# Designs tried in a protein design run: designed miniproteins, single chains. Part 87

Each design is a single chain, and the fold is of that chain. pLDDT is the mean over its residues in the fold that is shown.

## One batch from the design tools (miniprotein)

Design m3037
Fold by ESMFold2-Fast:
Structure m3037 (fold): chain A 100 residues (1-100)
Amino acid sequence: SNEERARLIAEIAEGLSLISYGIAKLTGDAEFALRNIGRLGVEALIEAGRLGEREVVEETAKRFLKLADDAGKDFGNEEAARKAKEEIRRGYERGMELAA
């Protein structure tokens, strides 16, 4: 179903974001992790929207906003976290419009 596909894409995006977070913990490159969290979150949100899955858009935005916030606090990079969260919020708006 479109819902199963949207959820799978969101899970893959979250998994890749967590891998980027893990790499950043080894390298100290917080901006790398937060850029990937933002970009992967946006792509998952837009694809869920294209598939017409509003609930998946809402849940995915919540998960990625939390991940960006947690990573920003963990690395002490509030500016990169702010930018990632702004990208995710824009992705949420686009995803919701597409799912309308």
Scores: mean pLDDT 91

Design m3038
Fold by ESMFold2-Fast:
Structure m3038 (fold): chain A 87 residues (1-87)
Amino acid sequence: SAEELLAGIDAVVAELAALTDPRAAVSLALTFLDDAIELFKESDPELAEKLRELKEQIQANRDDLERTLALAREAAALAKEGLKELG
């Protein structure tokens, strides 16, 4: 359900915020983004493309923990907005 997906996104953001290792944060953030891209690729292709752009920025800045967390939070906010549009 959309409520379960929203709760899952909040859980991922909380887990990311607790990480101090940039490598672990990148791995979790990329897994989350790949799942979100798959969810939206047919229903909201424009949102899926924005998520791909955020994924590329994380991949380009793998050693920057603060930037990875900020980009992952942006992706989470976009995914939550997309889920609300679905009902």
Scores: mean pLDDT 84

Design m3039
Fold by ESMFold2-Fast:
Structure m3039 (fold): chain A 81 residues (1-81)
Amino acid sequence: KKELEEKFRELIEQLKKLLREKAPKEKLLEVLSQIKLLIEQGVKPSKEAQEVITEAVKEILKEEGVEWSDEEIKEFVESLL
């Protein structure tokens, strides 16, 4: 379990870096898919990690032209947790 928590932390830091670098959505999706698998395996994200995940989801949705409200995005992210 602690190894999964450490891997999760590394992925969140990688996601933060990709967001700062304005990386393409494909790279964001790759990291998010790995994060999702760890959450499904029982990793509980911190509030800070949830905020980073929410920012990445918002960026992907903007690139796809999806018209979701900020509240809909937050509810979607909470449903993944």
Scores: mean pLDDT 76

Design m3040
Fold by ESMFold2-Fast:
Structure m3040 (fold): chain A 65 residues (1-65)
Amino acid sequence: SEELRKELLKLSEEKNEELTKKYGKELASIKDPDEAQEKTAELLEKANEEVLKEKEKLEKKYAEK
């Protein structure tokens, strides 16, 4: 449904923004740009995995509506 899609988009965006905000200082302290890029990718992947878990919960709830 449209409501489910909207909730999933908000969840994904909020998770990615929070992750970037929280780890911005840590990433800025890394002098090697390649290492900073790898760490950024790792943190974003972890955030996306959490979003997938939340997505499955939302899909089950909205399937009833």
Scores: mean pLDDT 73

Design m3041
Fold by ESMFold2-Fast:
Parts: structure tokens; C-alpha cells; sequence
Structure m3041 (fold): chain A 63 residues (1-63)
């Protein structure tokens, strides 16, 4: 899988950790997502937009 997909997957895992109240794991995963995003040529704004969409999708699913 591409570095961009890795960044998206890590951002999703980070959001799920935060929603579960696991802020330590959430912070670690988001730091990894930012690193993968930078390697993939994603801007911070693109990663934030992706994170917001993942959060909206998870909230709509009741997770």
C-alpha cells in the first residue's frame, strides 16, 4: 500500500483511540500518521481534512 494509504489508516486508528479515551495511543498513532503523510507528500491541511472525514464517518456509524 502507498504511504498515503498508511497515513490515512494511522489517522483512522488515532481517531478511534481518542474516541475510546486512550489519548496516549491516539497521540502516538497521530504522530506516525503525520510522518507517513509528510513522506507521501500530503499537506497538514490535507491530513486534517482526512481526519475530519474519518471522524464524521465513524460518528455516523455510531462508533
Amino acid sequence: SSKKQQAIDLAGQSVKAYMAGDFETGDKLYAQAKKAAKEAGMSDAELEATKTKILQDLLAAGA
Scores: mean pLDDT 83

Design m3042
Fold by ESMFold2-Fast:
Structure m3042 (fold): chain A 101 residues (1-101)
Amino acid sequence: SLVDQVLEGLRGIVEVLREMLKDRSSVSSEDFAAWLKSGENLSDEEVQKKVDELDPDKSGTISVEDFLRALMLGQADYLAEHHGLSPEEKEEVKKRLLEEI
């Protein structure tokens, strides 16, 4: 199914990210900002907004699980739109993905 194809793609991304982060329980807000700047060509303002969303208390740290959840939900939205999934199919993808993270 289209849902299964999107999920398979997201699982591949999760596997790569988990391998990259395997030695960490958290990432710094600075490392997260650097990651966003390197991959997405975001403005400094857009990067800061995403950092503030995951680190609202300005602790300087984001848990690996919160980091993965935020990135994967964003990727799920992007891939669902590009594959033409219905809103219901997109929610199913997100639900199944979060159960696996």
Scores: mean pLDDT 76

Design m3043
Fold by ESMFold2-Fast:
Structure m3043 (fold): chain A 73 residues (1-73)
Amino acid sequence: IDPKALADALIEEASKVLPQDVVDEIRREVERGLAEGLTPAQIAQRAAKLLLDHGVSVDEVARLIQAAIEKVK
């Protein structure tokens, strides 16, 4: 999986279910991860942590991450 493609997919999936301010925060974190050379798994972990911090349930976070991964397979 290309890290940039996963980052773009994560932002797209988040934009379907979350307010724009939360989506913008996810965008900043995944773009920072890309600039740091993080792996797709590390980018997904950063996005998951941010979603949990904003009150998204564990089940919903898992669903969103899986949807993003399936999109970029």
Scores: mean pLDDT 81

Design m3044
Fold by ESMFold2-Fast:
Structure m3044 (fold): chain A 84 residues (1-84)
Amino acid sequence: MAEVASVRVLELKIEGDEVTLIVEVTAKPGATPEQARDAAIEAAKRILEGMGYEVVEVKVLEATDDRAIVEAKGKKVTPSALPL
């Protein structure tokens, strides 16, 4: 089920082979803090993996029944030494 009303990227910082992503998820009425947290973690993972990064860390910054904010760190799965 979808506990998510909206997803917003608050910060995307790329530093060489590493990326830091901060995502805010707004929960639907009736969602629990755990559902909001899980949805934010899942959204951050899907965004990083879609960009070609492996998720190495996930930190929950805020989780309420209204919203969750998650900081995820990714590492590029493809070596930077690949061709031009």
Scores: mean pLDDT 76

Design m3045
Fold by ESMFold2-Fast:
Structure m3045 (fold): chain A 60 residues (1-60)
Amino acid sequence: MKELEELIEEAKKSNPKEAYFLLDIVLGMLDIMRAVGLEVPEELLKEAEEGLKKAEEALK
């Protein structure tokens, strides 16, 4: 999970286009992990979703 946390931190420091790309990857990975029965921290999922929403708004 540390790798996904690092990607979320990287996205927060990136421009909106890079942030969108990184967070889309993170959310995709979290979705796959949940689908195969791995425990995913709710806080991490929420943080990635909030970050993606902010990046989407910044790209409008």
Scores: mean pLDDT 79

Design m3046
Fold by ESMFold2-Fast:
Formats: sequence, C-alpha cells, structure tokens
Structure m3046 (fold): chain A 64 residues (1-64)
Amino acid sequence: AEEALREALERLYEAMNAAKASAETLADAVRLINAGASPAELARVPGVDEELARELVEARRAVE
C-alpha cells in the first residue's frame, strides 16, 4: 500500500519533470492528493494525465 503510493508519486514527479512543470504546480498536485481530490481534479494539473490521476487516487485510498 505505502509502496504503491510511493511509486505513484515517483511517476508524478517524473511526468511533471517531463512536462517542465514548476515547483509550485508540483506542490499543488501533492496538496490535492493529500486533500482527497478526484482523478478529474488531478488531471487538470499540467503533466498529469487521467491514468496517472487514477493511479494516484487509488494508491492514496489503499493507505487510508
């Protein structure tokens, strides 16, 4: 569970780096994940696609 969340967050960092997202955008994405945002809300973040957004939400639920 914790490992799945760590891997999903690592993929988020990689995707946002590839998209050249700002540190502020990354911080916003992490805040949304911690606040229990939906996959649709996470997918609005630059660098986050719908698949990654769903993986992040599912991994977050698995540790709570």
Scores: mean pLDDT 73

Design m3047
Fold by ESMFold2-Fast:
Structure m3047 (fold): chain A 114 residues (1-114)
Amino acid sequence: MEVVMEGEGIAPADVARAEELARENILVVLLRKDGELVRELTARSEEEVRRVIEELRRALETDGVDAVVVAFTEETPYELVREIYEVIRASPAVRNMLLRAAPEHLVRLEEEWR
């Protein structure tokens, strides 16, 4: 699995969609398969983020998702950012991930996974 901050292999329209949804949500997850958007998952609270994590696990196991776009805001706790990253990274089917998060969270993820 490749982690790409600018989303090589991810369409610019998906990035724009994630940024649009992130204005009203603390978490946005867009799931793609064979070049098509198959799911949009959003959360507005920490409780909803936990629900999205469980839906994400199920989708990664059943739907054959090959690319994921994740957008967090500065309001998303680092522990939830890390858990979502771990869930996606554990999927053997996912080839591309674009992760948009607070710069401090991205640096910390890089330190823990290098």
Scores: mean pLDDT 75

Design m3048
Fold by ESMFold2-Fast:
Structure m3048 (fold): chain A 75 residues (1-75)
Amino acid sequence: SKEDLLAQFKAERDKQLAEAKTVLSPAEFAALQKQLDEIAKQMESASEKELVLLFTSASIWVIGELTEAELRKRR
């Protein structure tokens, strides 16, 4: 159901945020959290199919952000 998908995606998002908190500064973390909150608003109004696509796209974007932050640490 949509509720089950939302619960699973919330758990995965919380896991991603926990990882991001160890890599990002407080300011960078706040910016990432704000963007994820905007995506969460879109997910509330999405169909089950759209919800899966939205979450997949968000997860790919988060991986990119964390990779960039890790590279910046070397500078």
Scores: mean pLDDT 75

Design m3049
Fold by ESMFold2-Fast:
Structure m3049 (fold): chain A 82 residues (1-82)
Amino acid sequence: SLQDVLENLQKQLEELEAERKRREHAIDTIIKWDPSLTREQAEELLRAIEAGDADRVMELAPTNPAAQLIAIGIELERELAA
């Protein structure tokens, strides 16, 4: 049914829009923590955080104290969830 297809597409679009807004807010938050980062660098860092990849977070920002705390947080969350 066309109605069923439209309902499914609407739900997918709403989910994607909500995810996009959350992602944009997260990128803005990263830049607020470190204004020296470009949006592109902040996006790469966000993807590493979302992947739970502490090693990549440290690779992207090895000397940034905020990134170090985030990497520690990722590892602690993983350990506490186990």
Scores: mean pLDDT 77

Design m3050
Fold by ESMFold2-Fast:
Structure m3050 (fold): chain A 86 residues (1-86)
Amino acid sequence: AAEAAALEQKAADYEAKATEVRRENSIHDRELGRQARASTPEERARLMAERDELGDKYSKEVTELENKAAEYRAQADALRAQLEAS
């Protein structure tokens, strides 16, 4: 019984981390976009490339965190189903 709750808490912790990373990505994306709009055409190309690279990095980190959350949630669900079926 307590094990399922512990797994759900781990899933929630990873989901919270993914949400935080998404928030950081949004802030960084917005700031780089703002800088690009205020820059020269040449500098804009560099800033847009940096924005894309950071976006890819954050997306990968979010995906890894969400996959971990999904794994723990699936384990909790399986354990609860097993307890109900027993």
Scores: mean pLDDT 83

Design m3051
Fold by ESMFold2-Fast:
Order: structure tokens, then sequence, then C-alpha cells
Structure m3051 (fold): chain A 76 residues (1-76)
């Protein structure tokens, strides 16, 4: 679970670097919330945060990240 969180955080960071300022802000907030959950020892909450935030953002790239986060939750 922790490795999946770190991989998805890397993907979100890459997407933020290519995004407009509004999308970058939303992606950055997802990243911050997921990192807080991961550091609190809750990788499942980090994965849920990534999935929910990426689904709400709704870009094609974010929806792919959300799908990967949902699959990681099923495996945990």
Amino acid sequence: AEEAVRELLGELSRLAGKADIDTEAELTMIIIRAVVALKAGDPLEALRTIADGSEKLGTPEALKVAERAREAIKEA
C-alpha cells in the first residue's frame, strides 16, 4: 500500500508540473492531504484521498490515477 501511494504521488506531481495554475492547485492539495495521511501511518486513507480527489478533478489523466488508486485499495 505505501509503495502504491508513493508511485501515485509521483504521478500526481508530474501532472501538476504540466497543468494550468488552477489544476496545479487542486493536484497540490490532493498530494498534501495524501502525504499527511501516509505520514500518520494510514496508507489506505492516502489511497482514498488520491482516488476521491482525482475523481473530483475529472481530467482524463486524473481519472487514470483514480482507477489505479482504487485497484491498490482492492489489493490491500
Scores: mean pLDDT 83

Design m3052
Fold by ESMFold2-Fast:
Structure m3052 (fold): chain A 71 residues (1-71)
Amino acid sequence: KPITTEEAVERLLEAVEKAKKEKGYESITLTSNVESMKKLLEKLKENPDKVQTVVDEKTNGVIIGSSKDLS
């Protein structure tokens, strides 16, 4: 079941905070591109339960996607 944009944003922020806490990062970059952020939120709205968070050590950023996209 798809969730609202507000719920998708909350889940995104929760995943970021969890990654920061578990990895000890003070800052995490999700994306600097507005279009990329919109695509990410659309993906979270359609498949919230299939989304997972991965920290990209090369860029010190956070990659959030479905299990298929993070493989």
Scores: mean pLDDT 56

Design m3053
Fold by ESMFold2-Fast:
Structure m3053 (fold): chain A 90 residues (1-90)
Amino acid sequence: SNEQEALKIIKETRDRMRKLVEEGKIDEAVKVVLEGAEEVISLLPPEAAEEVRKLVEEAEEKMKGASDEEKVEIMFKLLDEIAEIVNKLM
């Protein structure tokens, strides 16, 4: 299902983000998370896609002027909240 594919993308995005964070590549990790979120949005019904888009917009705004540590926390929270939305569809 699209929901199962979305959860797979979230998991793979989280794993890639962790690796980049461990390497100190925070800006690259942010790009990977935002790209993963856009892929998830493309798989979801319109209502759920809108919820995810709002979470992405909020996360992007919070990351402006944030420290690297704060960006990492924002990225983990974003992926967790997206996963919760997808799980509610199953």
Scores: mean pLDDT 90

Design m3054
Fold by ESMFold2-Fast:
Structure m3054 (fold): chain A 100 residues (1-100)
Amino acid sequence: SDSRFRALMRELRRRLAQLRELIAQARQAIEQGDFARAEALLDQADALTAEIDRLMKEARAVLTPAHRDEFRALMREAVLLEAEATLLRMRLWVQKRIQE
């Protein structure tokens, strides 16, 4: 229903904001050389990404044509944040390796 879609969109926006914050903190941890903290933050980001995927699957099940643009906008944001987290994991791997 429309009300269920709105509730899922509110929860999805909340989780995306949390994901953005975790990514920002992980980036700062890498810059500060705190690789253990960066790894823990990126692990939390992975768990949150799984929750976001579940919410998107639920939203897709109740999606109507009227909701399509809003859903696509949030999906694009999620994809971009996941890409940023992946690049930070690669950066973390490189930084850990050059310390050997």
Scores: mean pLDDT 88

Design m3055
Fold by ESMFold2-Fast:
Structure m3055 (fold): chain A 90 residues (1-90)
Amino acid sequence: SEAAQLAAGFRAAAADAAATPTPNPELQAAAVAALLEAARLAEAGDVLGALELAVRTGAELARRYASPEEVAEAEPIFQAQLAALEAARA
């Protein structure tokens, strides 16, 4: 099922993130926690909620830890992703 594939994808991403060496363990821990929560939502059948959580958490972490230039480049991508999810709910 789509939900099962998405959940598996988020769990694989969380495992990969946890195994990746990082200069910022706090960012890594927050990213892993968000990916696992997104997997849980997908497992519960909330596919759109899982995707929205992943996008919103990615945006929050980028605003906290990325450079202003990186945030400026990523912001239109986050907005486009959230708009696509809103359209999917309609």
Scores: mean pLDDT 84

Design m3056
Fold by ESMFold2-Fast:
Structure m3056 (fold): chain A 106 residues (1-106)
Amino acid sequence: ALPAAVAPPGATLAQIRAAPSLEEAKRLALSAIRAATALTRGFIAVLLELGRISEEQAREFLAEVERLEKEAVERIENAPAEELPDIVEEYFARMGEIMLRAAALA
């Protein structure tokens, strides 16, 4: 049972677009990235605890999540407000792909 959404993605993206300042838009974007990361890490941890994936597979997925989070944070910190929703949407898609690949191995 893999949840399709980390948060309500449409609502999160709409809030970023409607943010009254660049600072608030970046705060919302970073919060969304952290929430998606936490859910993805939690999903991998559950699969590992249930013996559905190996420790090696879990380490590889977690390393990919860490790299993608660092890239997304860097992009957000340097992006104009109009690019923030796309960065967050791409990140949600990448986290979803990792969860689907992990589930397929389980």
Scores: mean pLDDT 85

Design m3057
Fold by ESMFold2-Fast:
Structure m3057 (fold): chain A 59 residues (1-59)
Amino acid sequence: MDALIAALEEALRARDVARAAALVTEILKSGDSAAMQRAAELLATQPEELRRAVGAALA
């Protein structure tokens, strides 16, 4: 799970929306509440435009 969070951080740093959305989906499918919380916190620190783009890709 730590590897997924690290990969999400890298995807967000690179502004790779498709990869970030795929990683968020994988974290959500894991059912790991701690990992889901960490992913939500990472997304909350991102610019609004990036958060909206990732959210749209998840819809």
Scores: mean pLDDT 80

Design m3058
Fold by ESMFold2-Fast:
Structure m3058 (fold): chain A 68 residues (1-68)
Amino acid sequence: MEGLRQGTNEEELREALEELLRELEEQVKAGKLNVPLLAAIELLIVEAEISGFEELAEEARRRLEEIL
């Protein structure tokens, strides 16, 4: 089953997504768009989806759309 210490860890992906989404939101509020940050968020969403963390991926994508 998934859940290896350094494998596809849902908690680790969630934490990374929360940090990057928070940064993106701050940048957008400041009138800036960090394209590399946006790309990193999209990649993590895809990783979460592939890892079977569909709810996490959906929540992150919805939040991304709300920020943009």
Scores: mean pLDDT 76

Design m3059
Fold by ESMFold2-Fast:
Structure m3059 (fold): chain A 100 residues (1-100)
Amino acid sequence: MTRLEEVREALEAARKSVVEHLKSYGLPDEAIKEVEKILDEAIREVMRHLEANDLEGARRVVLEAFDKIKEIAKKYAKDPEGALKHIDSIRDFLLFLFGE
């Protein structure tokens, strides 16, 4: 696999993990759809930045997207603390992949 293919796989796996996790914390369907939209837009932008060798741009997209997702989790999750801990773990893993 090329590094770009590995990153895309990781982003798509992270999308599934975040969505399934937030569903388990009781987010309503409309909030889940908003999270999915944020993640889909973020994946497109991250891949665009990585194709341009803009690692800092890719990192900013991930940070901004996860901040938006955390705001949604805080509003709708039954246990916001538990939900945020898992989201932070996925974010940190993705940022590690961009750190060379």
Scores: mean pLDDT 83

Design m3060
Fold by ESMFold2-Fast:
Structure m3060 (fold): chain A 85 residues (1-85)
Amino acid sequence: SLEELVLAFGEREGTPLLAKFSLYLKEGNYIIAAELAMQETRRLIETNPSEEATKHLDEGEKLLKQGKYKEAAIHYRRAARIAGE
């Protein structure tokens, strides 16, 4: 799965969860970055609900549906950061 792929990639670098999203953005693989960030952000919000994080998740999903993968990934990364606190 994309989650397992990111975990393996992150283990290689020993980076925290938020840094894993940033790595996919830096590689220019915006589609994978957006999809993974969405899935992980949903998981974090389910564990630690936040209204602000949910608003960014919703905006990211809207952008993803429009094919704006880079912008969607940025919103998902922001939501994950808020939910992870």
Scores: mean pLDDT 66

Design m3061
Fold by ESMFold2-Fast:
Structure m3061 (fold): chain A 67 residues (1-67)
Amino acid sequence: DLEEANRAAAEASEAVAAGVEDGATAEQTYQRALDLARSYTEHAEELVSLIETSYAIARQERARREA
């Protein structure tokens, strides 16, 4: 389900932004979202790009808050 993949990506981004100390949990959620997105043929690459961009933004925002 595309919605499930998007939700997992949002959860991963939020976990990073919220300062979850268990980085493995955030990484696992992100990886699961990518795997789900890649299971859809026609839309897989576009969804992966959106998920990756969202996660990267959350990580950068987190790093800036800590600086």
Scores: mean pLDDT 63

Design m3062
Fold by ESMFold2-Fast:
Structure m3062 (fold): chain A 100 residues (1-100)
Amino acid sequence: SELDQMLALLDALEADPSFAPFREPVDTKKNPEFPKLIEKPLSLSEIRERVLRGEIKTLQELYELILEMANQYMYYNPEDSPEYKAAIALLQKVADFLLG
């Protein structure tokens, strides 16, 4: 089912240690500007919850939400930051999963 494929993708992303910055919501006490710049913050844990609640029903919808999350991190973080580089690597991993 598409649910099994969506969960397999999320499991693969969460298992990769290079994507640790995306696993949980951004700490707003350490990053108080994040909620001022990002209206609807996303993390892999929040995306997983939406999939499990049946709010995300297709791989295409999941891809669009992951792309939005990655874009939020690339917008907030400097281009030379590990978080920015991890966001690019995350999108490549998702593309490889969907094309393989």
Scores: mean pLDDT 87

Design m3063
Fold by ESMFold2-Fast:
Structure m3063 (fold): chain A 89 residues (1-89)
Amino acid sequence: MSVEGATITVTDSKGNKKVFKPKNEEELEEKLRKWLEENAKTPFTATVRLKGKTKTFNFENIEEAVKKIIEWLKENAEPGDEVHIHIHD
């Protein structure tokens, strides 16, 4: 499945929020990496919510987080989906 056409909302425990509407996987990867570099402290927990399904990850580094989150979204997200990612550090 593709992340293209999905709306992805990222939040943290400090109240920071960013909404992404990526045109492709590469744009999502770049924007998500940048937001995590600016807002997340390692190690952190990412909770992804999509269609009533919840997936929790624990990450020691941002590159692993970007790769694993995008991989999960590619497997589970469809165009037009609304995805929520909460970062807890």
Scores: mean pLDDT 81

Design m3064
Fold by ESMFold2-Fast:
Structure m3064 (fold): chain A 77 residues (1-77)
Amino acid sequence: SEVDQVLQQLNEQVEAIMKEMDEEDQKRIRESLKRIIEETEEMKKNGVPESKIANKVKLLGDSLLSLATMRKYAKRL
């Protein structure tokens, strides 16, 4: 599905960034990703259209990637 494709892409991007982070930061990022997946499953149960779910995952994913990137660079400063 479109939602599964967006989640797969997000997971790949997050995993790439996490390879350059310490274990503690990786754990926090994984917890945030898990929450996005849980919200996606809840939206599916509530009958939200797939396109709307995919758009929300993109917005949440952009926020998570931004946070992960900032956290990675803050540790290097």
Scores: mean pLDDT 81

Design m3065
Fold by ESMFold2-Fast:
Structure m3065 (fold): chain A 79 residues (1-79)
Amino acid sequence: SLIDRAGGYLGRGDYQRAVQYARQSLSIQQSSQGQTVLGQAYYHLGDYQQSIQYFNQSLSMDPTNTFSQQNLQRAQQRS
């Protein structure tokens, strides 16, 4: 799936490809997981403003996503 490809690219440090596939996945079906992948990818790209935005969107869809909660705090400290 597109989201599995996005996660794979994220895991190997290809953050631009992770963004590309996560955006394609989200254009088909909005998901907390897709928003989380975008937040993580933008964090690694140094775009903390975009990272914060996507982690907030992830938490709006799933408030119990502790990974997004923890990474939101980290991104906010960097911005």
Scores: mean pLDDT 86

Design m3066
Fold by ESMFold2-Fast:
Structure m3066 (fold): chain A 70 residues (1-70)
Amino acid sequence: MVKEEIKEVGERLNDLLESATTPEAIDAARRAGEALVKAIKAYQAGNTEESKKYIEEAKRYLDRAEAANA
């Protein structure tokens, strides 16, 4: 469910923004946030396919940020 995925990505991003200390982790978290905003806008416009695309992009940046922060 797209709405639940948006919530999950948002929660992961909030956790990362509190813990990210490296420039790479901060940049990746910023990119995840940009993708999340695009996902929310697409979802609000009724574009479920586009929203899913941006959710996957946000998840990739979150994975990168978490790896860079380790």
Scores: mean pLDDT 83

Design m3067
Fold by ESMFold2-Fast:
Structure m3067 (fold): chain A 82 residues (1-82)
Amino acid sequence: SDEERIEELLKRLEEELERLRPSLPEETYEAAERALETLKRLKPFLSPEDMISLIQDFIEALKLYGESDPELLLQALKRSVP
């Protein structure tokens, strides 16, 4: 189901963020945690398809930029989260 897929993706996102925690600057880690909490709060207001897409994009951004360009990741997170 879409609900089970969203729960699995959120778990994978949390696991990726924890894996990166020792390597990320504090400000970037805090911004990523805030973005994750905002995503969880937005869940009732988004379609399942949009929620899945956003979580997948977040995971890909963490994998691509978390270790290579954490400042770019931070800037993207600050623009995406209120």
Scores: mean pLDDT 81

Design m3068
Fold by ESMFold2-Fast:
Structure m3068 (fold): chain A 62 residues (1-62)
Amino acid sequence: MDRDIEVGLLLIMKGVYLANEKLSEEAIKRLDEIIARVEAGEMTLEQARDEINKIVEEEKKK
């Protein structure tokens, strides 16, 4: 139940970043892997947000 909401929030974040940032195919795949790890219960929402923010910041430096 809560996990489905967390995954939904991460998918919204992904959509916002895809609309506003120029992300590489590699970065998008990394985001999808993080979202899948949250769905599997291997990562918390907080950890996923931190990792996604790091990926987006790495892409902004390119």
Scores: mean pLDDT 78

Design m3069
Fold by ESMFold2-Fast:
Structure m3069 (fold): chain A 85 residues (1-85)
Amino acid sequence: SLMDKAKELLEQISKETDPERRRRLLGELLDLMDELSVDEVNELVEYAKKLNVPKDVLTTLENYATAKKNNDSGLLSSIRTMVRG
């Protein structure tokens, strides 16, 4: 499922030490989050907390979840662009 793929990407992000590779993986995760429901995105944020992902990653995911809840397509696109550089 898309949720299983998102969780696998999140596990990879939690183990990734290279900032450049982590940023690319995070961008891929955000693209998947666009296809997930608000409830699924919130579950993914809670999973990220359990995995102890880096603070900057968690902040990005929480901000993205808020934008998704508000149906703010412009902000969602802006966050994806900022993450990808």
Scores: mean pLDDT 86

Design m3070
Fold by ESMFold2-Fast:
Structure m3070 (fold): chain A 66 residues (1-66)
Amino acid sequence: MKEFTVEYNGKLFRVTLDGDTVTVTPLSGGTQAEADALAASWSAGVKKLGEDAALAYLEAADRAAR
C-alpha cells in the first residue's frame, strides 16, 4: 500500500494504492461523493495502464501538491 496527496480541481485528496484498487479520501474542499467517483475512475485506470504507470503519476502529483 502506498499513500499520496493529490490536488484535483483545486481540492486536496488522500489517495491510497493497494494493488489495482485506489481509495480516495477528501482532505480539503472535496466531498465524499467526489472522492468515490475519483476512486472508481482511477481504479479502472490502474487496471488498464498498470500499477507502475499509476504509481509514477501519483508520485508526480504528490510532489506538485506540496
Scores: mean pLDDT 75

Design m3071
Fold by ESMFold2-Fast:
Structure m3071 (fold): chain A 83 residues (1-83)
Amino acid sequence: SADAQLQQQIDALDAQVKTAEQQINNGEVSLDEAIRRLIMLESSGTALFLRAKLLQNDVLAQRAQRIIDRVDELLSRVLDQKR
């Protein structure tokens, strides 16, 4: 189903964000690479959020929004380190 596919995509994005957070916190990636990756993850999260809203699935929309909020927080921290 569309909902099941969207759930799997949100699960995959959540895993990617957690991996990126760990790599950034451990200094395993450059700040420039971290910024590029986080912008792409935010874009992916926004697309999944909009799809969840179109499907009228508020549970998946809220889950996607939490992932977006996490990416935005990470991006803010990385940008502050680059300053």
Scores: mean pLDDT 90

